# Ledger of designs, part 81: designed miniproteins, single chains, continued (5)

Each design is a single chain, and the fold is of that chain. pLDDT is the mean over its residues in the fold that is shown.

## One batch from the design tools (miniprotein)

Design m18807
Fold by ESMFold2-Fast:
Structure m18807 (fold): chain A 81 residues (1-81)
Amino acid sequence: GPEPSVDEIRALLLRDFPEYREEIESLSDEGLRRLYATLLAWAEANREAARAAADPSPFEAAFFELFETTLARLLEEQKAA
């Protein structure tokens, strides 16, 4: 399917991570696309393993850590530009 728009990416991220509204809204369009692509790639790579797991909590924790780490990195890169 077509790539989601920046507005669609922002809406999805704000729905899933509402506590990070200010940080998400501070990202550039490129930053939002990079964050989304990183999270999507991880989710696809781990889909079968997460489904097979008796407890999905470690996968949920890893996904959230990836979100926080990637968001922080992209914001710092944006400040340095």
Scores: mean pLDDT 85

Design m18808
Fold by ESMFold2-Fast:
Structure m18808 (fold): chain A 76 residues (1-76)
Amino acid sequence: MNLSEEELKEKAREIVELSAAGKYDEARELVEELKKKGVDRNVLLEYIKEVAEEMGNEKALSAALLIVNEVYGGEK
């Protein structure tokens, strides 16, 4: 993994913010980019959970988790 902890947390925040805004396609593209860079699913999920808890947005968390599970667990 070539991304720093700070970069991963920043990308997790972007995913949650895009999900909160209903920009699910953009959030999915970002998750797919992180997967291609070799970011582990569980590591990404931990940062997404941390950021979403800080933001207090449960709906955005749920959407972001679905997108991550689709990208990592799907045919992509």
Scores: mean pLDDT 80

Design m18809
Fold by ESMFold2-Fast:
Structure m18809 (fold): chain A 78 residues (1-78)
Amino acid sequence: MEDQQQIQELYEQMVSHSEKGREAGARGDFKTAREHFELYDEYYTQMETLARQSPDPETKELFNKLVQERRDRALRRS
């Protein structure tokens, strides 16, 4: 359960920074947008590392589900 909670917390931080980055970009504040997208990538790396190190299959399944949702969004864009 602890690893799953950490994945969820990291995912919430990723979503928060993605939203703030998009809002900053919409306002023309591209420096702040870039900083938020850099934090997004950092939280993603932390989630990936935690999922790889976790012996809990539910933690790995949760990470894979979140990654798949991200990939599906990218495919719809292209």
Scores: mean pLDDT 78

Design m18810
Fold by ESMFold2-Fast:
Structure m18810 (fold): chain A 72 residues (1-72)
Amino acid sequence: TKPTETEQDLYSDTRLRVIETQKKLSDKTMYDSSQKNGPLDSSKSSYQGSLEDGGGMLREMPTQRELYEVLL
């Protein structure tokens, strides 16, 4: 049987891990959002009513990458 850590030690470690995970998740979301939407949103590539950004289910425009591939 392996020696176990103290409850206080385990709790402290768990809390630190949660905080670190939350920070990492936030950082990744920011990076993903910036790469996925940041420059595109700023460039106003879709002047055609991008107001419905929340309704991607109804109308999903091809990504700039796909458009480039089709044009090529």
Scores: mean pLDDT 50

Design m18811
Fold by ESMFold2-Fast:
Structure m18811 (fold): chain A 60 residues (1-60)
Amino acid sequence: MEKEEIEKLYEEIKKLVKKLGEQGKSTQATALSIRAISAVNDRDIKELKEIKKEAEKLLK
């Protein structure tokens, strides 16, 4: 169900955001965190998937 998928994606994004902060990419981590909160409030699974993909690319 959408609620469970949203919660799972948000948890994954929070872990990626933490890792970005550990790499010194705190500005990008903060921006992605704000976007993720907005996407959760809007129940926007597509945006959450895009945020996760962006975070993974930034962990390079």
Scores: mean pLDDT 81

Design m18812
Fold by ESMFold2-Fast:
Structure m18812 (fold): chain A 78 residues (1-78)
Amino acid sequence: MKLTEEELEKAREHLAALVRYAEETLDEEQVAIVREAARLAEQGLEAIRAGDFEKAEELFAKATELLQKVGELASAAA
């Protein structure tokens, strides 16, 4: 997958916005998990930029797993 520098920067902006939104809507434990997921996703974007697509896939998979866990915790708490 080929990402432009503009798309990478936009993705980073979206990750920062996601973390900010989580801080306003979720508890401290859930926010910590979202922050870790965002960090892993950002590392995945750097791996794509470096041409390490296998590493990027691993990092995005881990980030997705953490976000799914947060969704389940939020649903259970409601």
Scores: mean pLDDT 77

Design m18813
Fold by ESMFold2-Fast:
Structure m18813 (fold): chain A 67 residues (1-67)
Amino acid sequence: GLMEGARRIGELARENGGVVSAEEGAKAAADGGASQAAVDFIRRLGERNGGVATGDEAGAAAMARGS
């Protein structure tokens, strides 16, 4: 569910120095069961930031879009 998607994004970011690529963040959210809206939002964050997002931003996006 939502928490699982956010948790996976947080783990990925921790391993990568606090950031995830938009592609990896979107995949982790989808694999964790986040909504399509959350996945799309993470991809859009990457477009704005040159292909990356912080784990906190991506995790918050995964949770907010599914509550």
Scores: mean pLDDT 71

Design m18814
Fold by ESMFold2-Fast:
Structure m18814 (fold): chain A 102 residues (1-102)
Amino acid sequence: MEKIEEARKRVAELARKSAEAYKNGDKQLADQLIDEAADVVAEAMRSVPEDKRREILQLFAIEAAKAAQEVVSDDEASRLTTRIMRRALERLGVEGLPPEPP
């Protein structure tokens, strides 16, 4: 899926830029980039059949985590990835999500 591959590359780029902003102390920019990544994931998921969404969401999470890990610690990359995925699921109307990590 060419469209999903483009979205995955965009999410990875945004995750890395967010990690760089966070590392530089620009929490506002980091948060804006997380929201942009969440928008990309949510838009891509609207084009995916519901039965495939879980699989494709896992691919986005893996790509975001790998990109963030190039810039920040594994722990910080995991938190950033969780924020992206949680905000994306919220945009898709998913309820009962665990709280966003601090």
Scores: mean pLDDT 82

Design m18815
Fold by ESMFold2-Fast:
Structure m18815 (fold): chain A 121 residues (1-121)
Amino acid sequence: DKAEEYVRKAVEIIAKIENLSEEQKEKLLEELRERVRAAARRVRAMIEKEGVSPEEIRKAIELGLNGDLETAEKNLSPLAVKLARNIANTKKLIEKHNSEAMRYYFEALLEAMLRAIDELE
C-alpha cells in the first residue's frame, strides 16, 4: 500500500527530528493512518451520498494541485471546489514550511483519495 509507505516515511522523518520514543512513533503512526482513512471516507461520502462524480473529484484534485482555483470555481460543483481549495492550501503550506514529512503525509492523503475513487468505479 503506497499510502501506508508514505505515512511510515513521514513518521520516520518526524521521529528523527523530534527524537520520538517507540511509543510516540506508534501513536503518531496511528494518528496519521486515521487522518488518511478519514480523507478516503470523505471522498467516498462525496460520491455515494452527495452525488459528486468520480471524474469531478479527480478534476478537483488536479486543479487543486495546480493551484487553478479559478477554473475549479467555474467548472466544478461547490463540494468539488472546496476539495480543490483544501488541496491547494495544503500544498502551499508544505511549500512554505519546506517539510519533507508533510510532503509524504500529503502524498499519502492523495493516494488514499485516488484509491477510494478507483474502488468505487
Scores: mean pLDDT 88

Design m18816
Fold by ESMFold2-Fast:
Structure m18816 (fold): chain A 73 residues (1-73)
Amino acid sequence: LEEELKEVEERLRKLVEENPEQVKEAGEIMRANNVPEVTPEDIVKALEEAGLKELARLYREGVELAKKLEEER
């Protein structure tokens, strides 16, 4: 689980580096939505709207892995 989360984080970092313009757009979408407390769901939606569907999928996968690690505590 921890190793799997690390691999997902590494892949997310690479995709962010390869798509800087779309990542910037996703950040602007999140700011425009004026969400008082940003949830993982809000981040996934912003990434999808910016056209970063694979990054959004990996982010959700990372959130699920982190949740599993937390439930084991």
Scores: mean pLDDT 74

Design m18817
Fold by ESMFold2-Fast:
Structure m18817 (fold): chain A 67 residues (1-67)
Amino acid sequence: SEEEDEKALRYAREIAEKLKMRVEARGLEATATVEKEGDEFKITVESPAGTLELTFTKELLLEKVKE
């Protein structure tokens, strides 16, 4: 549903922000983006040390919201 998509996207953005903060805590400049692709959410974190890509299913993100 649209409501579940919105909740999953919010949590994916929270994960992206936390990952960005961890990279920046090491003295690196980082950018984090979230892209929705069907039932999957792709998080990309870019830094001078390299690019990290993580993909989470909508189901997994909704499970994590309950924690």
Scores: mean pLDDT 80

Design m18818
Fold by ESMFold2-Fast:
Structure m18818 (fold): chain A 85 residues (1-85)
Amino acid sequence: SAEIEAALAAGYEALRARDYAGALAHFERAVDLAETLPRDHPDRRPVFEEVYSVTGLLVKEFPDDPVAAAARALRDRAAALLRTL
């Protein structure tokens, strides 16, 4: 959906600006929007996989930053949602 694409794009723009907290908020919004789609919707899995990947990278690159805890929580949420597909 256009709203999911906009949320993901905003997340990557925030990452480029080194606004990691803002990036997580945008990626969380993308996951929230994807959860409103039907369970079997083809857009759900790619969004959860992308957010899982990017949050894993944030945890790896910034383990001692306060953002790492929020990134781990969002990654775990995305992983749980992938198991429901």
Scores: mean pLDDT 86

Design m18819
Fold by ESMFold2-Fast:
Structure m18819 (fold): chain A 75 residues (1-75)
Amino acid sequence: MPSTEELMKENLEKAEKEMKEPEVEAVRLAMETILRFKEEAERLRAQGVSDEEIYERLRPEAEAAEAKIKEILAK
């Protein structure tokens, strides 16, 4: 089965072909953020951290990324 990472890469390639800047930049940032969060969540789960604690730790970074994406799209 295709991995989530492979699907995200395909979606980014499609966005670059079909969309205009700054939309492509926003999609790229969103995908990079999702992949980073996936890696961090997997690391924390391996250490026995609960999903609730993982969410709390990632929340400020997620909010910052969302704000930045909105700024890019507003250009």
Scores: mean pLDDT 74

Design m18820
Fold by ESMFold2-Fast:
Formats: sequence, structure tokens, C-alpha cells
Structure m18820 (fold): chain A 83 residues (1-83)
Amino acid sequence: APPSTLTLLQEILALRQQIEALLAQARALGSAEAVAYAEQALTYLEEFIKGLSDNSTPRETILALYNKALEYKAKAEATLAAQ
């Protein structure tokens, strides 16, 4: 069975905390590129969360925002790993 809505919301909140931790790490290391990627990831995740409560936002748009949040999180992680 697919996970419950509550489980998905908990996973989204955990993802947000992970990206916020990456942003803090990027700032501590002085990596402007990793900071930019982590900030973009948070922006896309916030737009995704807003889209989940907005009946006018298409599902395709919501999924694209989530995928962009994951993409930019991965870019931030890769940038930090390369240092």
C-alpha cells in the first residue's frame, strides 16, 4: 500500500531539515556555489509544499518542483563532497 499522507508529510519535513543542514554546512565552509544550490533546493521544496495545498496547481507542476528540490539538494551535496 502507498504510505499515508501523514508519513509523506513527515518525510517532506525531514527532507527540509536535511537541506537546511546542507545550507548551514555550505555557509560554514564558505562554499558560495553549495550555498546557492541549497537555497534553490529550499525554494523549490517550499513551492512544492505550497502546491500540495493549492487546488489550482497541476500535479505535473507539483512533481516538477519536488524533483527540482531533489536535484539541487544533490548538486549541493556533490559540491560539498568535492571540497
Scores: mean pLDDT 82

Design m18821
Fold by ESMFold2-Fast:
Structure m18821 (fold): chain A 64 residues (1-64)
Amino acid sequence: SLDEVRRIAARVGVSDEGLDTLIANVKSGKADDSEITTFARHLVDRGASEAEAQYVRDYLLSLR
């Protein structure tokens, strides 16, 4: 869910503004699958688990 994605992002210091911009770009087709994958990797680099990053990636891909 979006609420779980927001919790994961907030825990590792990603802003709601940055996340909302990415979500809008995914929905509009401006962000491709590689940008979604890069964002998920960025979450891991910031301290998210691989499972949390996979959850965020799967959520964002589901918006397309």
Scores: mean pLDDT 85

Design m18822
Fold by ESMFold2-Fast:
Structure m18822 (fold): chain A 64 residues (1-64)
Amino acid sequence: MINKEALEEAEKKGREVGREHKDDPLKAQEEGIKKGREVGKKYGSDADLAAQMGASAAVTEALR
């Protein structure tokens, strides 16, 4: 199971990436995956699930 802190940090990093790539959801997704995976590895948690969270948060924020 993924650590709650890892999910929260991945979402936060994803949102930051989404703000930087406003109206470019594809680039936001790529950077969100990368940042989320890094967070997952940092917390010794499920890196793939953290990458998905980062990507989702980044795309959602970029489309706002």
Scores: mean pLDDT 78

Design m18823
Fold by ESMFold2-Fast:
Structure m18823 (fold): chain A 85 residues (1-85)
Amino acid sequence: ALELFDEAIKAVQQGEYELARELADKALEEIRKELLEMGYPEKEVETGINTQRSLFNSALEQGDSEAAIEILETAKRAYELLRAK
């Protein structure tokens, strides 16, 4: 998941928004699977993942590359902190 976030950030920086969406979606799907395996409730995991996907896609739709990168970096940090517990 972490590597996919880094690749998605790079894609945003290069203006490859469709590739960035695909990479971010793959990262979020890996996180979804791990959270479910850790015993987090399905409803909460689904809501969190869908919210992050929506925010990222909205930033790309508005052409706000800076916001899109910040969203991915924030999600990456949150995931790293979750794994540290």
Scores: mean pLDDT 81

Design m18824
Fold by ESMFold2-Fast:
Structure m18824 (fold): chain A 90 residues (1-90)
Amino acid sequence: SNEENSLVLGLERLKEEALRLLPEEVARKVVQHLDEAKKAVQAGDYDAALAHLDEAREVLREAEPEAPEATRRLIKGLDNLKAQIERLKA
């Protein structure tokens, strides 16, 4: 669907921003969780997708002292994707 394609593109954009803005080790962890969320979205498993986004959010929260502006921006993007998935689930 157009909504599923929009979610996949949003996840890919967030992965690109993480790799650009975060320290390499933090970016790697965030990207891993976003890739799992993307697989879950493509499988129609929105509960699993939300769980993986929550894992990415926790990695970003813990990394805030290292990159406060980048983590804040990425958390906002993540929360927007979570809201989109919650609307599709409802």
Scores: mean pLDDT 88

Design m18825
Fold by ESMFold2-Fast:
Structure m18825 (fold): chain A 58 residues (1-58)
Amino acid sequence: VPPCLTEEDYELFCQQLAELKKMKDDGAFEENVYLELKQQLLTKYKCPEDFEQQYCAE
């Protein structure tokens, strides 16, 4: 679990991010809207842009 999130918040974040990606893939909104919503989600959970770097780091 990344230090920027609790375990519960991390699971919710991943689930919500996956739902946004699915909605984009289903054509519910355009790519620019998806990117904006993704950024809002990152801001909500106070994750930096390097979240993936921290998550994937050894």
Scores: mean pLDDT 66

Design m18826
Fold by ESMFold2-Fast:
Structure m18826 (fold): chain A 71 residues (1-71)
Amino acid sequence: SAAAQEEAYRRIEKRTREILAEILTRNGLPPVREDDSAEEIVARYGQLSPAEREELHRRIREEAQRVEAEV
């Protein structure tokens, strides 16, 4: 259903922010805030190394697959 798809997207978005915040914090960078704009999130992503961006993309893909299987 449309509601199930919206729930899946919301869960993936929340998890994406959590993973990004974890990687940033692990490297001593300021955490992502709940009220950060899309532009601010992109700027935070830009602070990651290539290896950290690869980790973020891999973990997001894994979470998306998990959520899609559940919803």
Scores: mean pLDDT 76

Design m18827
Fold by ESMFold2-Fast:
Structure m18827 (fold): chain A 82 residues (1-82)
Amino acid sequence: SLRELAEKARKATFEEAVELARQAIDMVPDPELQARLRSALDGIEAAYRDGAAGMTEQDAVDSIAELLRWAEEELERRKAAA
């Protein structure tokens, strides 16, 4: 599940967390949500690499994990609404 991948990401390096997130996003069946998740992940990656926000590696990894957790909740919300 996306939640299980989020927990793995929290214990990973930034590069490993990004790769796990990309794999998780590719598994999302909703193309609009998939596009939003890719955009959000790219934003987190840019913010960390740019250094403008003062993000630590753990902050970036935690942001990726929260993105995956939110994605699972959003998928369940969309299933309930359908």
Scores: mean pLDDT 81

Design m18828
Fold by ESMFold2-Fast:
Structure m18828 (fold): chain A 76 residues (1-76)
Amino acid sequence: APSAEEGAALADLYGAGGVTYAQQGDDERAAKMVALAGQYGRDSGSEEGIEAALKGARAAEAAGSKKGAQAGVDAA
């Protein structure tokens, strides 16, 4: 299992990836990346990881990805 710091960093990285795919109109990959961000955020056991995952989900929704936003809600 990743450490709390590694999990938070992965949540932030996958969240950013979800936003990038959302901006490209790739809703399926945006959702997959946001779901991974949520999983790593939770598995990290840290508030920073959870906040990074939520940030990614909100940013993907703002970029127009409804599936990315839904993946973030489902991961919470």
Scores: mean pLDDT 77

Design m18829
Fold by ESMFold2-Fast:
Structure m18829 (fold): chain A 91 residues (1-91)
Amino acid sequence: MSLEELVEEVRRLLRELAELAKRKLEAEARGEDTSALEEEVRRLGERALRLAEEAIRLALEEGNLEAVEEVRRALAEAQEEIGAALEELER
């Protein structure tokens, strides 16, 4: 996989992770069984983090700081979306 393809895959997985995490939080707030969503979030999260680490390592080895920033931005966006959903449910 090229660095460009790897960065795109990381961004895709992180967006999917944020959406699944939000769905889990919403279902949890409704008192629904979240076991299946929790397992999906865990599996997707493990994959996304592993690929993000690989992308950052490869980008640093190639001196591609733009790719490093793209991956870090995707991680920050996912964290922000999940955090916003948590804050909404706590209110």
Scores: mean pLDDT 81

Design m18830
Fold by ESMFold2-Fast:
Structure m18830 (fold): chain A 96 residues (1-96)
Amino acid sequence: RPSREQLERDVLEALIIIGASVLILASQKLPDKETAEKIRKLANEMLDAVEAGDFERAAELARQLSEVAKQSGDTETARLAENIAKLAEEAAKLPR
């Protein structure tokens, strides 16, 4: 059986991937094209970081995305990105 920590990491990884995908879809509805492109770039970089197992970088990118969303007035996208950052921080604490 996989360890509890390995299963927890797999679940956190899946939730981060889902969250990043939702952020990419949400960016398509933003009226500011420049902000939408920046959010999309950050979300794709988060997916790359998660695929590489770099959860600390995924958390950093999620926090940057949350700040961009806050500056654009999109509080829902900012809150989602902040929650993704917390998931990535928890995944980074788990042993390999």
Scores: mean pLDDT 81

Design m18831
Fold by ESMFold2-Fast:
Structure m18831 (fold): chain A 61 residues (1-61)
Amino acid sequence: VELPDPNNAEEILDFILSTPLLELYQIKDELPEKVQQILDKIFSERVPESELRDVVEEVLS
């Protein structure tokens, strides 16, 4: 899997939406720190797909 640019919200969002949840969980520790923070929040809070953009934008702010 090609890693997203950690400073590009659209690339991070596309990566999360295009990658299976199980695979995201398995490779999380290999991802940039900002992407790891986004995934940790998504997994812990069970964020719905409709709110993923808001989470990405919040972490990158």
Scores: mean pLDDT 75

Design m18832
Fold by ESMFold2-Fast:
Structure m18832 (fold): chain A 99 residues (1-99)
Amino acid sequence: MELTPEQLEAIRWTAEKLREIGDEIDEIFKAVEKFRKGEMTPEELVDFLAEKGLSPELVARLLKDMSVEQLEAVRQAAEERGDENTLRGVKIVLEEKKK
């Protein structure tokens, strides 16, 4: 099947957007891993997550494997920063761990 110029442009545009999404996901995972290793402060992580505009549900999934102590530090930083999405996300994980 021969692709038209319009079909090729659509494929290029889709590939570009998927690459941009992949780069953003990679940056997010690297930031979370740095925080887990103690290479990033709770305040730096909250600022990063706020910049990315992540949903509370996505924040909860990213932080699910963190200790209660790490989650409480992130919660405090999110409250001080006024990051409602990160605050809601971390509270979801904290409630799950208290069950």
Scores: mean pLDDT 79

Design m18833
Fold by ESMFold2-Fast:
Order: structure tokens, then sequence, then C-alpha cells
Structure m18833 (fold): chain A 119 residues (1-119)
């Protein structure tokens, strides 16, 4: 996959999301949001933090807050919610290492941000 997510990895993330209390439909939607957010732009940067990002500033702010609150324990270094670079590095490492727990937190954070912002 061009976003670094294999079918096997997506299924593992989905199962972890269900273990975290999401329904089948919510888990599927969270994985779809993760796939879209990780889709590379023309510069190879994921759409979430792309220069021409389709996500609102309100969405990105809430997403970063949720990732820091729930994902910091899975990061090698403390996460700064005001640093796009810190969050992007955390996401990139989670994809490269196939860290299902970190990826599930990222996917759930995308879903929660989408529900709250109407995106």
Amino acid sequence: SENGLTEELKEKIKEKLKEMGLSEEEAEKAVELLEYALTPDEDGRGLLFSENSPYSEEFKKLFKKLVVENGDKYAEEPLDENSDADIELFIARAVLTKDVEALAIIAKSLLEAAKKTGE
C-alpha cells in the first residue's frame, strides 16, 4: 500500500480498536480515516499535515491533543501537541515499526476528532 498500511496491518488495527470498545462500524471507519490521513501528497507528506491539507485547523488541533493524551506512553520521546513534526514523526515510526497499539490510538483519535468537528 502507498500509505504503508498492508491488509494484515489494517485488520490488526481494526481488532485492537474493537478491543478498545469501538463497534465493528466505528473500527472500520477509524481505519478508513487512518488510510486517508496517511495518503501521500505530491511531496510524499501525509494528507493530514500536507500544505494543502483537506483537514480543518480545528480538526488537526483536536487530533494532536487526543494523540498526546492517549499515545504519549507509546512514543520514544515526549510528544508536544503544538509540534506537527513531533506528531508526524510519531505516526511515521508507528507505521514503519507496525506498532498496532500506537496506530489504533492514532486511528481512534482521527475518528473522535471527525465526530466532534463534523468531518
Scores: mean pLDDT 81

Design m18834
Fold by ESMFold2-Fast:
Structure m18834 (fold): chain A 84 residues (1-84)
Amino acid sequence: MPSEEQLTEEVIESLARMHRAITHTALAVNGRDPAALAETTREILTSLGHDEAYVDALAARVEAGDSAGVGQLVRDRATARAKA
């Protein structure tokens, strides 16, 4: 069990909303640096101790501008951990 890796539903939803807002703003303002946004996402998740597979999957969705997919992946991970 991830006793130290606990993310509340509110924190998980806040992260998903933040990624959505950042992606939307970046696309509206610059339109052309999804790689930098994905790199920042990788750094943040890695610093929080997340598994490489999860970090890679979420960063890829951020790079693709898939804000809905980011939110879904975050919720799927939380659900899987809660059921395990």
Scores: mean pLDDT 64

Design m18835
Fold by ESMFold2-Fast:
Structure m18835 (fold): chain A 58 residues (1-58)
Amino acid sequence: SAAEAEELKRRGQEILEETQKIQQEIMKKVEDAIAKNPNLTPKERSELSMEYLRELEK
């Protein structure tokens, strides 16, 4: 129904806004990890970003 569609859209918007905040926290943690180990490759940095995302969502 239309009411359910509107509810889903609002929920989606809230999720997007929360996701942006989480991304900022992940970026900070990745920067900290790079400072401790500058030998991290782009692939390893990406993998760490994903791990941090999973930790923040638990």
Scores: mean pLDDT 78

Design m18836
Fold by ESMFold2-Fast:
Structure m18836 (fold): chain A 87 residues (1-87)
Amino acid sequence: MKEEVLKKVKELYEKVKPLLSPAEADTVESLIKKLEASTDFEEMYELAEKIIAGVYHAGLRNKNEELLELAKEAAEEIKKIKEEYEA
């Protein structure tokens, strides 16, 4: 569960890093480090959602369709991981 969530947010970060400002990239990286340190189920998903929301809002600010689509895809994947873990 945690490893799958971390893998998905790290894959998202690697794809979007060249498209983000340094400040936006630093924010995402900081949230990923918090997720790596987390042991709480709800906190891990909240952090993953914050990472994805950050990328999505960067896409809106920068009018970058690739950021919007990558964030949407990551959100769907995280939702599936959560649903499978709770099933």
Scores: mean pLDDT 81

Design m18837
Fold by ESMFold2-Fast:
Structure m18837 (fold): chain A 74 residues (1-74)
Amino acid sequence: SLEEVKEKMEEIREEAIEKMKTASEEEQLKIFNEAMRRMLQLIDDYYRETGDEEAREELVEFLAKLMEEMGKEA
């Protein structure tokens, strides 16, 4: 469901932020980029299964919010 995808994206964001707290600046960038890639894959997978363009737009906006939150730790 859309809610399950959002929950998984939040889990990825929380994991990334936790890892960034103990990482070097170079490693923080790698963690940030990997988290973004994983979240984009979740969005793509959901859209591929449902064809729901409105849900995809909502997830992309949610991704942008989560990335901004992760960027504050980098």
Scores: mean pLDDT 82

Design m18838
Fold by ESMFold2-Fast:
Structure m18838 (fold): chain A 74 residues (1-74)
Amino acid sequence: AQPPQPLIEAAKLFLKTWKQPEEKAATVAQLLQNHLLQQGKALPQSVEEAHAAFVKLFSKMALTKDYTGFVSLD
C-alpha cells in the first residue's frame, strides 16, 4: 500500500533539505510508515508532523551513521 500523501510530501522535503535523491521519497515514507505501524504507533496525519518525525529519525541516524534500513528497501 502507498503511504499517505502528507507522508510522501514530507519525505520529499526532508530528502531535498539533506540533498538526497527525491525519487527515494516513496521508499523512505513507506519505511517510516512500516516501522511505526509494526511498533503500534500512530501515523502522522499532516505534512508538519511527518516532517518532524523524519527530522527526529535523521538526527539519530546521523549520530550513528546507520542508514541500513533505507538501503535495504532498494
Scores: mean pLDDT 67

Design m18839
Fold by ESMFold2-Fast:
Structure m18839 (fold): chain A 88 residues (1-88)
Amino acid sequence: DRKKRIEEALKKIEENIPNFSEELEPLIELAKIRLEVAREGRATEEQLERAAELARRIGEKQGLSPEEIEELAEAERRELLAIAEEAK
């Protein structure tokens, strides 16, 4: 059961949040959003906006250019929409 496996993965992430470094927080939150979208078979506008914001933060920390950061944000939005479509 795909939905059950996704829910189990989300619970494991939640349980281990206190053990992750601050540097990993954006990556962990992004992973949670992806799993939630996969579980529900849809991406909300709020989830798309949050994922794009997290992608920008990750790219900025990696020293990417503004153009590369926006490409990452757009790629993440497209990925979530693809995950939602695949999960139907």
Scores: mean pLDDT 78

Design m18840
Fold by ESMFold2-Fast:
Structure m18840 (fold): chain A 63 residues (1-63)
Amino acid sequence: MEETAERLAEAMQKGDADGVLEALRESGVDVTPEQAKALADNLARMGPEAVRETARSLAEAEG
């Protein structure tokens, strides 16, 4: 799960919506491309620490 969270954080920081979508789906989270893009766009503006924490929450919690 940590590898998935780190991959998500990198994709979000880069604004790579496709990378976010793939990482979430690989962890068993069903999201739309629009949701993945919104997450990438919003979280890229928060900074790397917030992105990592959010990615971990999404990978391991309800996300």
Scores: mean pLDDT 68

Design m18841
Fold by ESMFold2-Fast:
Structure m18841 (fold): chain A 60 residues (1-60)
Amino acid sequence: SLTPEQRLAEFIEKLKEIAEKNNVPKEEMDELIARYKRQLEAAFAAGDEAAVKRLEDFIS
């Protein structure tokens, strides 16, 4: 039902919310988002649903 692009957007939103709740400085939050976004995008590009699921479950 959700596209990879929609799943990526949801993942970023959840990660940002977690970082904000833990008072992570904006610069560190941006670095965290960029790192995990890259990992999730790579997993989607590789068709590695197990890696995608692990990343999504990590922040849930």
Scores: mean pLDDT 82

Design m18842
Fold by ESMFold2-Fast:
Structure m18842 (fold): chain A 77 residues (1-77)
Amino acid sequence: AAEEEKKKATMRELTERVLRLAGFDDEAIATWIAAAETHDEALIAEFLAQAKAAGVTAEQLERAVAEMLPEAEKAAA
């Protein structure tokens, strides 16, 4: 079943759109999504700090990261 893959695709599109509105380029968005899926805590923390400086709500980003991390872990298992 591809239900998790479809959910990840939807979450990716939502995250991509949110980051784009925050002023991130496609390259930065792709890197951030890859970092979140890899579960790299240092990169995730850096992007959250940059988003706060840019005026983006950290709560929205933390929700997106939290949604992606469990899905990534399920895919790895």
Scores: mean pLDDT 61

